Designed miniproteins, single chains. Designs and how they scored, part 38

Each design is a single chain, and the fold is of that chain. pLDDT is the mean over its residues in the fold that is shown.

## One batch from the design tools (miniprotein)

Design m1299
Fold by ESMFold2-Fast:
Structure m1299 (fold): chain A 75 residues (1-75)
Amino acid sequence: MEALLKAGSELGYREGKESFDALGKANQQQLDELIRQLKKLADQSEAQGRQLPLKAQLLKYSEGLKKVYEQGKKL
């Protein structure tokens, strides 16, 4: 379980960093919108009776994306 949550967070950070680098400077509104969509998918997965790991993994992915933006904003 913990390994899947960590992988989700790391994937979010990696993809967020790639998107940030590709766009030059990440747009906070675009990143916030993506995170919002991922949270909606996590909630829908739970409502459909899917196993808890999927929801938790999607939430960790969104945390990874947000971390990339916060680090970029400080630079």
Scores: mean pLDDT 59

Design m1300
Fold by ESMFold2-Fast:
Structure m1300 (fold): chain A 62 residues (1-62)
Amino acid sequence: MEIEFVEVPVELAEALRALIGAPPEEAARRFQELTGVELPPGAAIVGVVEGEETARVGVAVP
């Protein structure tokens, strides 16, 4: 399992943090709606690190 980091606007950090532990289909759909970034099938959100202007989202890819 590979973990990749995706940079997003900090305003999205709380909404994306709510997706930690969500089912992969729900997480992928919501992530794309919020960020415009498409996640691969089976990807899961494992963490969100909030910065000043951006947040880094940890994505576990199968």
Scores: mean pLDDT 79

Design m1301
Fold by ESMFold2-Fast:
Structure m1301 (fold): chain A 105 residues (1-105)
Amino acid sequence: AAADAQRDLRAAVEGLRSVVEEMEKAYKTDPEKAEEKIRELARQGVALGETAVDSARRAPHVDPELLEEAIEALRKMVEIAKKFPSAQEEADRLERVADELRALA
């Protein structure tokens, strides 16, 4: 249903915000030991971003504020993930998902 798609999108955006906060916290606390956690959080961000894309495509009308929040969260995740050599593949996937959401805006 239309209401279900919009609810799924809101839940995915809330999840993306939570992941960004955790990535920022990990990076600020001890960047030298954060690499594995950042990579795992980036993978979670990709999955949530893909859910946001699917939900937005299923919605009969897309809330532009939710799209902007999702894109901003993904962009912040990319900035952090790019600082870690082992997270480059996750950073590339996050950028791809952000591009898909921008195409829906």
Scores: mean pLDDT 85

Design m1302
Fold by ESMFold2-Fast:
Structure m1302 (fold): chain A 96 residues (1-96)
Amino acid sequence: SILDAFKETADQLLKLAESLPEDIQNELKQFLDDLLDQLESGKISPLEAIERLKEMIRRLGEDPRVPESVLEEMEKLVNDLENKILQALENNQEIT
């Protein structure tokens, strides 16, 4: 499902963040929990969720404690997710 793809990507983003300071890890976890709740409840569309993920990674990139290599891997994960979501929407796949 679309929601499962977002959950898998959230888990992978959190694994990448394990090398980051605890305050950044906690911020990312809270953001992802809120994002998934809004997506599951239908308050945001999958494409709006992708845009929010991109904005979060951009904001993480403003913190000098976040390595460029971690940002690049996070961007790849979100781009891969976006491609999966676009494919799923073309196939009329349900969010849940």
Scores: mean pLDDT 86

Design m1303
Fold by ESMFold2-Fast:
Structure m1303 (fold): chain A 100 residues (1-100)
Amino acid sequence: SYEEALEEARRLTRETGRPSVLIRGTREDGKQSYSVFEIRSAEELVRRLKEASKTYSEIHIHVFYDSEEARAHAGDILVEAAPALEELGLRNLTFEFHEL
């Protein structure tokens, strides 16, 4: 399902021309889950990461973009979200950016 999640993130990014996110969550038992969505707002991102933090001991966030404008948009959302994400404990959150 990781390969399927990667292909979905790439497809979503290319089709919308907007940044998308792949969240890779690891549970205490070592099981992994993946979710893919378009980045629309800081509020939605914070809400999704709060829910993920209740379930997963480790969260890796992969941000996909196909233009500098899309990257800048994702960056702006992350800056706006940063104070709320700080409260979630950044030790279990990792962000990585991927250009298509």
Scores: mean pLDDT 80

Design m1304
Fold by ESMFold2-Fast:
Structure m1304 (fold): chain A 65 residues (1-65)
Amino acid sequence: DDDVKKEIEKLKKEYQELTTQANKYKGRAILYLGEGDKEKAKEYKEKMREYQKKADELKKKMDSL
């Protein structure tokens, strides 16, 4: 049980890092869109999606524990 708890805590930290990075890219995408740089906004939206997918996958692993 303690080993499972330690594993969940590690996955939770990785999840936090991935979601934090996704949120940073989201903020960048919004900023560039506001500045009229639609190409940059699109690039950052794609990066946000990539990190969100990784976070979702990690969340599923946590949910299975």
Scores: mean pLDDT 84

Design m1305
Fold by ESMFold2-Fast:
Parts: structure tokens; sequence; C-alpha cells
Structure m1305 (fold): chain A 63 residues (1-63)
């Protein structure tokens, strides 16, 4: 739980920073792919869980 919450917080942080900086969603997603998956590997989060969280947060950002 703790590791998944930390990962989700980081994903949200990257999205919010990108939005605040006026970046298009496509560029935010590219940044997420690099930074979030590196963090997921460091935290030992399975790739399936990491991709599910990334997808959920990107969908929320589109709303």
Amino acid sequence: MEKLEKFREKVREVIEEGRAAGLPLDEIVQRLMKEAFELAKELGIPLREATNILHEEVVEARK
C-alpha cells in the first residue's frame, strides 16, 4: 500500500507540474513514462500495477 501510494502521488505531481507549466498532455505523458517507470522500478512495484496507476491518473487528468 505505502509504495503504491507514493507512486500514485509522484504520478499526480508530475501531471500537476506539467499542467501548471502549460505543457500539452502528450508531453506530460512522455515525462511520466520516463520518471514514473523509473520510480516504479526503484520501489519494486510490478509493471502491471504501475501501468494501471499511470492509466488511471492520465484519464483523471483528461477530465
Scores: mean pLDDT 76

Design m1306
Fold by ESMFold2-Fast:
Structure m1306 (fold): chain A 93 residues (1-93)
Amino acid sequence: MEELEKIVEEARQHLDEAKGKPPRPMTSRQVAELVATILRLVGLEIEYSDNEEVVKAFEELRKIALEAGRLDHPEALRKVSEAVDKAEKILRE
C-alpha cells in the first residue's frame, strides 16, 4: 500500500499545481485525465487482492475524475480534489 500512496501523492501534487495562478502547467482536463489514469492503475494493483469493496471504490473515484474533466475549470478541480482525498483515505485505512 505504501507505494500506491506515493503514486496518489504525485496526483495531488499535479492537482495543487493546476490550482495555481495562470499560466497553469496543466489544464483541468489534463489533470482530470492524469488523476483518472493513476486511480485506474491503483485499482488494477488492488484487483488481485481479496478486497472487492476497495476495488469498487477506486473504480468509482476513477469515474468521478474522468467526468470532472468535462466540467468548467473550478468545478473540475474541486471534484478531482475530492476523488484524490477519498483515494488517500482508502489507502491509509
Scores: mean pLDDT 72

Design m1307
Fold by ESMFold2-Fast:
Structure m1307 (fold): chain A 61 residues (1-61)
Amino acid sequence: AMEERIKRANEALEQAFRDALKELGYSDEEIEKMTLEEKFKKVFEHAIDVALERNRKLVEE
């Protein structure tokens, strides 16, 4: 059923964000207090910061 696919996709997405947030130094308690939107925002903001920092280093060479 399509509903099962959506549920599995949401679970996989939540797990991926949890793993990414742990790599960023957030604790399990902090992650549990976040909504999916907050998790997305934190991961996305960090990804932008990393991309900008990498681009700056490439231009500075």
Scores: mean pLDDT 74

Design m1308
Fold by ESMFold2-Fast:
Structure m1308 (fold): chain A 83 residues (1-83)
Amino acid sequence: MKEELLKKGKELLEEAKRIFDFIDRANKGEALPQEEIETLGKEWKALAEKARPKLGPLAVFVILEKAEELKKKGKELIEEALK
C-alpha cells in the first residue's frame, strides 16, 4: 500500500538524518555521548566507535556513504508512494 512505502521511506530518511548529525558533531571534534552511539544500529555502532578521534577518517567515510544511500532510498520510496 502507498502508506507502507511512505512510512518506510520516512523511517530511512530519519535514520540518515541521525547519522549525518552524528558525523557532523564528530567532525567538529566533539566527544560523542554514549547515548548517541546507542541510537545507531549494531553495524553503525561498531563503525561509530572506531570513528573516535585519531582512528576515525575511514570509518567516518563509510558511514557517510551509507547514510547517503539511506537518504536516496528513502526519497525513492516516498516518490513511489506519491504516484
Scores: mean pLDDT 65

Design m1309
Fold by ESMFold2-Fast:
Structure m1309 (fold): chain A 68 residues (1-68)
Amino acid sequence: RLVALVEVDVPEDWTLEEEHHITAKVARYLREALAEHPDDPEAAIQRAVEKIKAEYPGVKVKVTLREV
């Protein structure tokens, strides 16, 4: 099964609720992008990261895909 390790670096002033919300949103965008680009996981990751950066410019996202 494909597992995504998602690392989200949020601004220091963000709350835990905001951090959890963004983490869930990144996971959702990644799932959507993988469904759109099943043959290209790198493109899916890039698309999800770009989407988050567009909505939350202060947030840094790193995604690593592993097969488990």
Scores: mean pLDDT 74

Design m1310
Fold by ESMFold2-Fast:
Structure m1310 (fold): chain A 85 residues (1-85)
Amino acid sequence: MEVGIQALIKGLETLGLTEHAEKLREAYEKGDWEEFEKILKEAVAEAAATASPEQLAAARKAWLEEVEKNKEKVEEEEKKLLQEE
């Protein structure tokens, strides 16, 4: 489901890694988990090398806020999909 991916994308965008965030979204939407993992590892490595601890904390906070904000929406979508037999 997309809430975790949305939170991850928001975190990366907060760190200025917008191109990695977009590529992750595309890979997720295509179901290309190998490409997804590769891009995620590259983005995390770049963030660890370039971001300060304060920037990482801000990105983590944005990540958690996005999860909380979209949790209800994602749960509603899951309920609708579970009704589709």
Scores: mean pLDDT 69

Design m1311
Fold by ESMFold2-Fast:
Structure m1311 (fold): chain A 96 residues (1-96)
Amino acid sequence: MELSPELREEYRKRADRLAALGTPEAYFQAAFYYIMAGDEEKAVEYLKKAVELMKEPTLGDIAGLRTLIDAAREFGNEKVVKAAEEALKYVQEKLK
């Protein structure tokens, strides 16, 4: 999917603001917006940070990760797909 340069810049700015909040939920949202901005490396970075900061993952976190996988596939971000699938496995292991 092609986004205008203006939309990509807005998504990057939004992702940067979300990343500054330092919560797992904000990092997941930042990763999503980095996917839309075309910043695959930052998307992977903040996805990993979100998962690492999760002490008590929820079913909502699993749903969020699946949404990120779908978005990454739609935008062709294979590295993000792989990272999100690894994160999903890790979160599922913690829900025992």
Scores: mean pLDDT 78

Design m1312
Fold by ESMFold2-Fast:
Structure m1312 (fold): chain A 70 residues (1-70)
Amino acid sequence: TKEIVETETRYNLYVLVSQSTQWLVQKMQQNHPTDPAAQAMAAQNQQTAQQYQDIASDIKAQLDKLKKQS
């Protein structure tokens, strides 16, 4: 159904954003391992990436329910 396709698209979007944010965190840690300000920014971005993963997990649970109800 269209609802399944739209929900799957939203899931994929949040997964992509989370992965991209995690990649940036890794680069910040690699390039500035001894800079406290850079490490603090990396920690904040890691929390943001985790929030996107949590949203993606919620969307996936909704997607799984939609597939079972169809």
Scores: mean pLDDT 83

Design m1313
Fold by ESMFold2-Fast:
Structure m1313 (fold): chain A 53 residues (1-53)
Amino acid sequence: SSRDKLIAENEKAIEDLRAYLEENRDKLSETQLLTLELVIGGTETLVERLKKR
């Protein structure tokens, strides 16, 4: 279903963003780190909401 695809795509995006964050932590500014963490957290919340509906 479209929802299952959206869940899978967003879970992959979270994984890719976390990998990028870990690889580039020392190269990113405090603002960039906070922004990425907020985006990751918001996407995780979206995925959890999609899974429960």
Scores: mean pLDDT 85

Design m1314
Fold by ESMFold2-Fast:
Structure m1314 (fold): chain A 91 residues (1-91)
Amino acid sequence: MDKELMEQAIEAMEKAAKAGDSPLQVAASAARAIRGEEAKKVAEKAIELTSEEGREYAERLIEALDDEEEVEKEAEKLEEVGAKETLERAA
């Protein structure tokens, strides 16, 4: 189940990036639902697809993956950065 959610999240992030939207909001949602190595792969894909600012927050999420409470905090920050990145890309 987590592997399927990871694959769906990666596909959604790639579609968002192709559309000019931020992949970070998808990555944040996936990190809340997925644990362990699959969540790390989602965050690594977000680093590949996002801006330099977004990469810093995605890296923080990877560091937080061992703690469920820290994952939630970093996912909230990543979602906020993703919303900002989407607005900047739309300009």
Scores: mean pLDDT 76

Design m1315
Fold by ESMFold2-Fast:
Structure m1315 (fold): chain A 68 residues (1-68)
Amino acid sequence: SRAELEARAQALIDEAVRALAAHPGTPLSEELFRLVQRLIERLGAEDWDGLRRVLDELEGLLRRVRAQ
């Protein structure tokens, strides 16, 4: 549902913001920031298909950040 997508987006944004605060100025944090911005833009545009794609990309990047 839309509510489930919004909840997933908020959870990943919260994780991404914490990761950005912990690791500023790295290439991974720059990519992470760009994905968070795209996610916020998709939420504002109510582009649910675009939102799903960005969520998958952000989750993938966060898996790589967790491995650092």
Scores: mean pLDDT 81

Design m1316
Fold by ESMFold2-Fast:
Formats: sequence, C-alpha cells, structure tokens
Structure m1316 (fold): chain A 55 residues (1-55)
Amino acid sequence: SKTEVIRPKEDTIVEVKEPGTLTLKDEVTGIVTTVEVEPGKVLVPAGYTATLTYK
C-alpha cells in the first residue's frame, strides 16, 4: 500500500521513503495539518494520527 497510517503513543520518528503528503490530525483538538514531504525523517508527536500518502 502507498498509504501508511500511524497513531503513536510516544513521539515517534517515521522514515519517509518517497515524496508524498503527510496529514497530521491532533486527536484532542481535531486540528488537521497537511504538508508535502520529501524523503527523510519526520517526527510524529504522541496523540496524533499521521497519514503518509506517497505520490
């Protein structure tokens, strides 16, 4: 699957393998942030649902 979903209990570093879109939803406030990402490391904070969709 070209889509990865993670819901970490602790701040977690996720490896981005290909260019894509990262969507972070704060599960407390409901605020959604979407950013374009390049290959590398990204931090997903605890309490967020992260959806990484590769192009």
Scores: mean pLDDT 81

Design m1317
Fold by ESMFold2-Fast:
Structure m1317 (fold): chain A 73 residues (1-73)
Amino acid sequence: AELTGAQVEVLRDHLLPYFGPDGTGSGAAKKPSPDLRDLAARWTPEELRRFWREGDPENGIPALPDEVADALA
């Protein structure tokens, strides 16, 4: 499904600093973040949903609401 305006706002505020506007991880704030495209190629939709729902708190990536995690997987 296409991202809603609210989901885009969450991505802009919470994920963009870590993954960059193109999703390649070039804008990582703390450590090199994984390329979102590489994750999508290597992980199943269920693994991607789990990643987005749990986040990566050690690298400052927050847990996302279920609807946003589902839209990103």
Scores: mean pLDDT 57

Design m1318
Fold by ESMFold2-Fast:
Structure m1318 (fold): chain A 84 residues (1-84)
Amino acid sequence: MIKFKITALEPVSEETVQELAKFLESIPGIKILKIEGNTIEFEAPDFESLVEALKKAGVKILEVKDDYIKFEFKGHTFTAKKIE
């Protein structure tokens, strides 16, 4: 299991962050660890499985690099970055 941190790139409401967390938790293999302000920490089996799960769940992926994913959720831009 690899840990990731999601950060909003723009101001988002607490409701939007909570909706994103619930959406992620609904994806098989993703476990939410904590939510703090505009950040969400979670676990996924690996980076490739996370990318695939987000695509299957209909998330609009804007960019994928070695250790992060930039994506759009409900009109807001977020990054998911591997943390260690």
Scores: mean pLDDT 81

Design m1319
Fold by ESMFold2-Fast:
Structure m1319 (fold): chain A 100 residues (1-100)
Amino acid sequence: SMEELLEELERVIEAMEKGLALAREYAAQGDDARARLLLRIAVQEAVNTLESMPLVPEEVKKEMRELLRRAAASTTVEELEAIAREVLRLLKKLKEEFEK
């Protein structure tokens, strides 16, 4: 249902925001390797969750798969944070579209 979709999407958004915050904390401590790993995991989990949701448009899934590919190829915390923020932006936009 649309209600179940919105609830799952809210959970993914919260998980992504928490992942970003935790990665920033590790980067602030100088642990860039852990920050990069956490950001890659957060992007991968968000994409995997959206792939499992039948009501999410294929074009959105395609955009998310491309962001996951870029995250896998990225070597810096700065690049991975930019990708993770783009994932979060797309998730929030999708939520707004379903709330209409």
Scores: mean pLDDT 88

Design m1320
Fold by ESMFold2-Fast:
Structure m1320 (fold): chain A 97 residues (1-97)
Amino acid sequence: MLILIFYAGSSKPAAEILHKKLEEEGYETRLLNADEVQSLDDNVSIVVHVRGVHSSTTPLELARKKGIPVVFNEGSSAGKSPEEIAEELYKKTKEAL
C-alpha cells in the first residue's frame, strides 16, 4: 500500500511529520513536491495533499483521473502548527485506508 504525500513551500514541515509518523507505523510512503509531479504510479493507494498558500492542485487532478482517494487539510488549518496539520491529515488518511 503506497501513500504519496505532496507538499509545496510552507507545507513541507507538516508533510515531513506526517511522512515519518506513517513510516513508523509500517506504511510505504513517499514525500514529493507538488510542483514537480507529472504523473502517478499505478500502485498508489492514496494521495495526501498538504495544502499551503498557493499550493499546486496537480496532485489532486492526477489522483482524480486515476480514481485514487485524496486527503487534504482544510483552509481553516492556516493558523495551525505543522504538528496540528500533520495530526489532522494522519486521522483523515487512516479513515480513508
Scores: mean pLDDT 78

Design m1321
Fold by ESMFold2-Fast:
Structure m1321 (fold): chain A 84 residues (1-84)
Amino acid sequence: MEEEKKKKEIEEVRKQIEELKKAMEETHKLTGTPLSEERDVFEEIMDKLIESYKDNKEVVETAEELREEVSKEFEEKEEKEKLE
């Protein structure tokens, strides 16, 4: 049995998503590209990442949850910036 392998895959995906989020935030800060455009790029990369793990439902579910969290965070930050 390889329960540890499943946990490792989930941890790797979480790390990849966090690094991707940081890269998108940095691009927004450095270039002034709207967060909505960075979010669209993030979601395209996430679609490919999820596709790569389609055979592992636990990883897909975790990635989709994190994708929603990051997407909402970008949306909320953009809304806040528009109010300033």
Scores: mean pLDDT 77

Design m1322
Fold by ESMFold2-Fast:
Structure m1322 (fold): chain A 70 residues (1-70)
Amino acid sequence: SALEEFEKRVREYTEKLEKEAEELLEKGMSYEEAAKEIVKKYKDNKDRALALAVTAVALRLIGDAIDEQL
């Protein structure tokens, strides 16, 4: 179904973006900086599956940044 194909694309994008986030963190970026970089990189892309994956990864990175301050 179209929904199953969309969910698969969201999952595949999320896995790729999580790997990209890991690479940014390994380069010395903070969680907040990595979140901002990912959002900035993909902000003009109109793929809704990618937009959901970007949002999910950015929110997870922001959550990790908050946890480090607690």
Scores: mean pLDDT 86

Design m1323
Fold by ESMFold2-Fast:
Structure m1323 (fold): chain A 86 residues (1-86)
Amino acid sequence: DKEMKEQIEKEAQAAVEHIRKAQEAIDKGDVKSAKEHLKEAEKHVEKLRELAKKTKNEELKALAEDAVEKLEEEIEKLKEEVKKLE
C-alpha cells in the first residue's frame, strides 16, 4: 500500500512537471518542445492508469483515477493552446 501510494504520487508529479514545462514552452512559442513535454506527460498518465488497475486498495484506486482525469483535462487544454500557435 505505501509503495503503491508512492508510485502513484511519483507518476502524478512527473506528469505535472511535464505539463508545467509544456506551458513554459507554449509561453515561449516553442511548439515542438511543448508537444514533446505533452507526450511525456501522457506516458506518465498511462502509468497512473496501470497503477489504478493493479491496486486492490479502493482509496489508492480513486486517487490514481482522479489524478488521471485531472491530468488528461490539463493536457487537452494545452493541446488546444498548441493548435492556436500553429
Scores: mean pLDDT 87

Design m1324
Fold by ESMFold2-Fast:
Structure m1324 (fold): chain A 88 residues (1-88)
Amino acid sequence: IEKIAEKAGLTPEEVYGLFEAARLALDGVNPINGKPLSPELQEEFRTLVEVYEKIKKNPESKLSDEDIEKAAQAIRKVRERFLANAAA
């Protein structure tokens, strides 16, 4: 998780927080404010949850540099959309 956090420009704690928020958001509501999430945003959160489960099941050392970069990109994208939704 440290390498993914560094590439995403976040701390490991922020990355864990985003993974947990994404898991809760799969119920179709924003866990911070209870607002409904669009199906498109739910799909992006599902992608982040898949990344989280892969990391949880396999050490980061077993991930390729390309997989780490893709995970960092997914985290950045979901964070931007999640914060925009929470602000609305």
Scores: mean pLDDT 69

Design m1325
Fold by ESMFold2-Fast:
Structure m1325 (fold): chain A 66 residues (1-66)
Amino acid sequence: MKTLGAELPLEKLPLVKDWEPGEVYEASDEIKAQIAEALGLDPKDIVSAEVLKGEDKVYVKVTYKE
């Protein structure tokens, strides 16, 4: 498994737009699908993902299959 950190514009993860900034959340399957689309990954390869919401951006830490 590998871990990837990325910064995404909030518009790429619309499901998290109403979340509180500064909190770390475990991604649901729907959010994992949005992350996969934004990063060019297969959502089935995502083992886990954490999302830290900022004001206009989101920071994601994705663990995926090699």
Scores: mean pLDDT 80

Design m1326
Fold by ESMFold2-Fast:
Structure m1326 (fold): chain A 88 residues (1-88)
Amino acid sequence: SEKELQLRAIALILRAIGLIFDAELIIKESENEEAKKLAEEAIKLAKKARDLAMQALKAPIEQQQKLLDQAEKLLKEAEELLKKAKEL
């Protein structure tokens, strides 16, 4: 449904914002250069995911699912990079 896709977009935007905040905290607080680089890449992917999810909110219904699927894939990649950064 349209409302379900809108809620999915909002959820992905919020997840991306939270991930960016966590990654910025690693960049500020970590003394490990590899962790900082992974966090920087995570921010880059999360920002792309956020932008795609925001675009989906304005897109025709036929394009919304594709944009959200792309956003979710990028966000999952960002989450894995952030997980790796936290382990360093």
Scores: mean pLDDT 90

Design m1327
Fold by ESMFold2-Fast:
Order: C-alpha cells, then sequence, then structure tokens
Structure m1327 (fold): chain A 70 residues (1-70)
C-alpha cells in the first residue's frame, strides 16, 4: 500500500470526501463544496473512490480513508 504522505492531495481528498458521503457523515452539498475546494468535481471524487474500492475491496478502502483523515 502506498504511504499516506506519498498520496497526491487531490486523490486523498477524493477518497475521504466520497467515503464520508457514502457513510452519511456529510451531505451531498457539503461533499460537493469540499470536492470543489480540492480542485475536483463530486463526480470525479466518487469515480476515484469507486475505482479504489474495486481494486482494494470495501474493508481496505475504508481503512485507507480513515488513515487519510489523519
Amino acid sequence: MTPVEAIPPELRAAIVIAYDLHQGRISEEEAKALAEKAGLTLEQAKSIFTHVERALGPEATAALAEALRA
């Protein structure tokens, strides 16, 4: 697994935002605002998260998202 500090800020933001939205921790409006602050669209963040989850599985993706939250 790539070290957390070696993950690009945009990818880190995408994973955290999409995970929090999926968990119901933030609203879609909040997720969109956070994605835009990170230089992403909400759809880009969701797409990135979906590809990561397909590659790693849901448990490993959740662990990565929590690690990226610091």
Scores: mean pLDDT 77

Design m1328
Fold by ESMFold2-Fast:
Structure m1328 (fold): chain A 68 residues (1-68)
Amino acid sequence: MPSPEELLAGFERLLQLFAEAGASPAQIRTVADWYLAEVREYYADDPETAEALVARMREILARILAEL
C-alpha cells in the first residue's frame, strides 16, 4: 500500500486526469466518493488516520472542482 502522501498524490492525479478528460463535476464526485470509501475500509482498524486522510482528500476534491 502507498504511504499517506503517495495516496493523496495519486488521488489528486486521478481526479485531475478525469477533469482533463472532460468528466463532469458529478462524475468526479462519484469517483472521489468511491475512493474515500476504499480508504475508510483500508484504515478501518485506524479510524483516526482514515478520517485525517478523508479530510485531506475532501480538500483536494473541493480544489479540483473549483478549478473546473
Scores: mean pLDDT 82

Design m1329
Fold by ESMFold2-Fast:
Structure m1329 (fold): chain A 113 residues (1-113)
Amino acid sequence: MEAAEYAKKAGEYAREGALYAAKGAKDRKGATAATAGGSSASGALAGADIAEKKGTPENAKQAATSAKGAAETAELAAKKTKGGEELKKKAEEYAEKAKKYAEEAEKAAKEAE
């Protein structure tokens, strides 16, 4: 799997995590964290698309960095999810998947050098 494909999967999982965090938001802090998570995920997906189309090691590294940021933001949103046990578990599960794929994107980007 290419770095761009791993970064795309990380962005997709970060987006799903942020969506569950948004559904479970009970206070302004939770809602703000979920919104930040969604925005970060969108940026990571855009970066992955650029890396896929251009195929350079530099674009792969940038996509991996954006994917890592999106995963970290999704994890923060999951931690601030108070609106129910099931929604919090789903947000945490997707944030964990995003983190694993972001780590794989970073490894693949280094191998592309």
Scores: mean pLDDT 83

Design m1330
Fold by ESMFold2-Fast:
Formats: sequence, structure tokens, C-alpha cells
Structure m1330 (fold): chain A 58 residues (1-58)
Amino acid sequence: MQALDAQIARLEAHMAELRRQLATATGRDKVLLEMRILFYEVVIGSLRLTKERLQEKA
């Protein structure tokens, strides 16, 4: 479970960095960054659900 928390924290840090880049991006770069952020949100959500399910089964 701690390993999942560490992975989530790393992905959240990467997403924060992408959001910082998004603040200065325009046009195509902005769209690509928004799509990448959405992908990270989905992955983080999946990892959080996995953690919760492991806790429920214990």
C-alpha cells in the first residue's frame, strides 16, 4: 500500500509540473498538455481505486 501512495505522489507531482507548463502554452501545445493531464488524472484515479480495493479485501 505504501508503494501505491508513493506512485500516486510522483504522478501528482508530474501533473502539477504539466499544469505549470499549461499556464504558458497556447494553441496545439495547450491541447496536448490538457490531454496529457487528463491521462494522468485517469491513471491516478485507477491507482487510488486499486489501493481502496486492497484495503477492503483485508
Scores: mean pLDDT 80

Design m1331
Fold by ESMFold2-Fast:
Structure m1331 (fold): chain A 68 residues (1-68)
Amino acid sequence: GAKAADIVAEAKSLIESEVSSGLSKDELIDKISSALSSKFKPKLESLSEEDAATAVATISTIANDLLS
């Protein structure tokens, strides 16, 4: 299974790429939410509840910091 750190690193790269593309805050939030519910969902579901929660919290923190 994927490690939480690997999922976070992939999500961070996606967020940084999208921020560099000049997306609005709302567009970036929608894109991240879509990725979490589709692309990353099966990877997150393969983690323990604790690891999945930590990964999601970390991704949310990165997104909020970049959008602040």
Scores: mean pLDDT 76

Design m1332
Fold by ESMFold2-Fast:
Structure m1332 (fold): chain A 77 residues (1-77)
Amino acid sequence: GKIVRERQGTLAGLMQEYYEMIKKIEEFVKAAKEDPDKAQEEAIKLMQEGMKWYREQRSEIEKLLAAAPEPTPVVID
């Protein structure tokens, strides 16, 4: 992957990757403040690409959740 995975298998690592994405979006918004139309389209594309990455990681996330200690037994309808 293009993202550094030094802390793989931990929530801290996942949160760090998430905040790195947020920082990139913020920097992009600053650069695009002069051209809001281009900024908006580029931001949408960036988010869509990020969602594709998330989908590919979904199976890995599900495996991590399955291996985690049992969650609190909460039943909701």
Scores: mean pLDDT 63

Design m1333
Fold by ESMFold2-Fast:
Structure m1333 (fold): chain A 66 residues (1-66)
Amino acid sequence: SELERQARLALHRGDYVEGLELLIEAALQRGDLDLAARLRELKATYEETGDVSAFFRALAELEREQ
């Protein structure tokens, strides 16, 4: 989807919060409430810690589950 494309661009340029918000919106539009909830948890954790390595590990795990 266009939202997923924009999310990838945001993540590539280091706008991780914007990228996550776009991924959450894309999940909600598909009715994937479980993925949306997990992405919100990832966003909250990243906003609290700023841990980019932990962020990318968690995101990769979510992508493998799709």
Scores: mean pLDDT 83

Design m1334
Fold by ESMFold2-Fast:
Structure m1334 (fold): chain A 81 residues (1-81)
Amino acid sequence: MLAEGQELLNKAYEYTQQAKDLAKQGGSLEEIQKLADQAKEYARKGVELVRRGNSGGFGSFARKLADGIIDESQRVVDEFG
């Protein structure tokens, strides 16, 4: 469960990087949006799984990481559009 949540958060980060790279290459806004949406979804799922495996303050790092991924993904879409 914790390992699964960490895996999803890592995947969310990778999708955010893919969205950034695609935006820099002048890729499709539609594809960038899809990658950003996947990053946000994986970040939300990842933090939920981490929270279930760790109650209390230790989960705060996962939440901050997820929030950062979600914010960054949205910024990529907003700056490209």
Scores: mean pLDDT 77

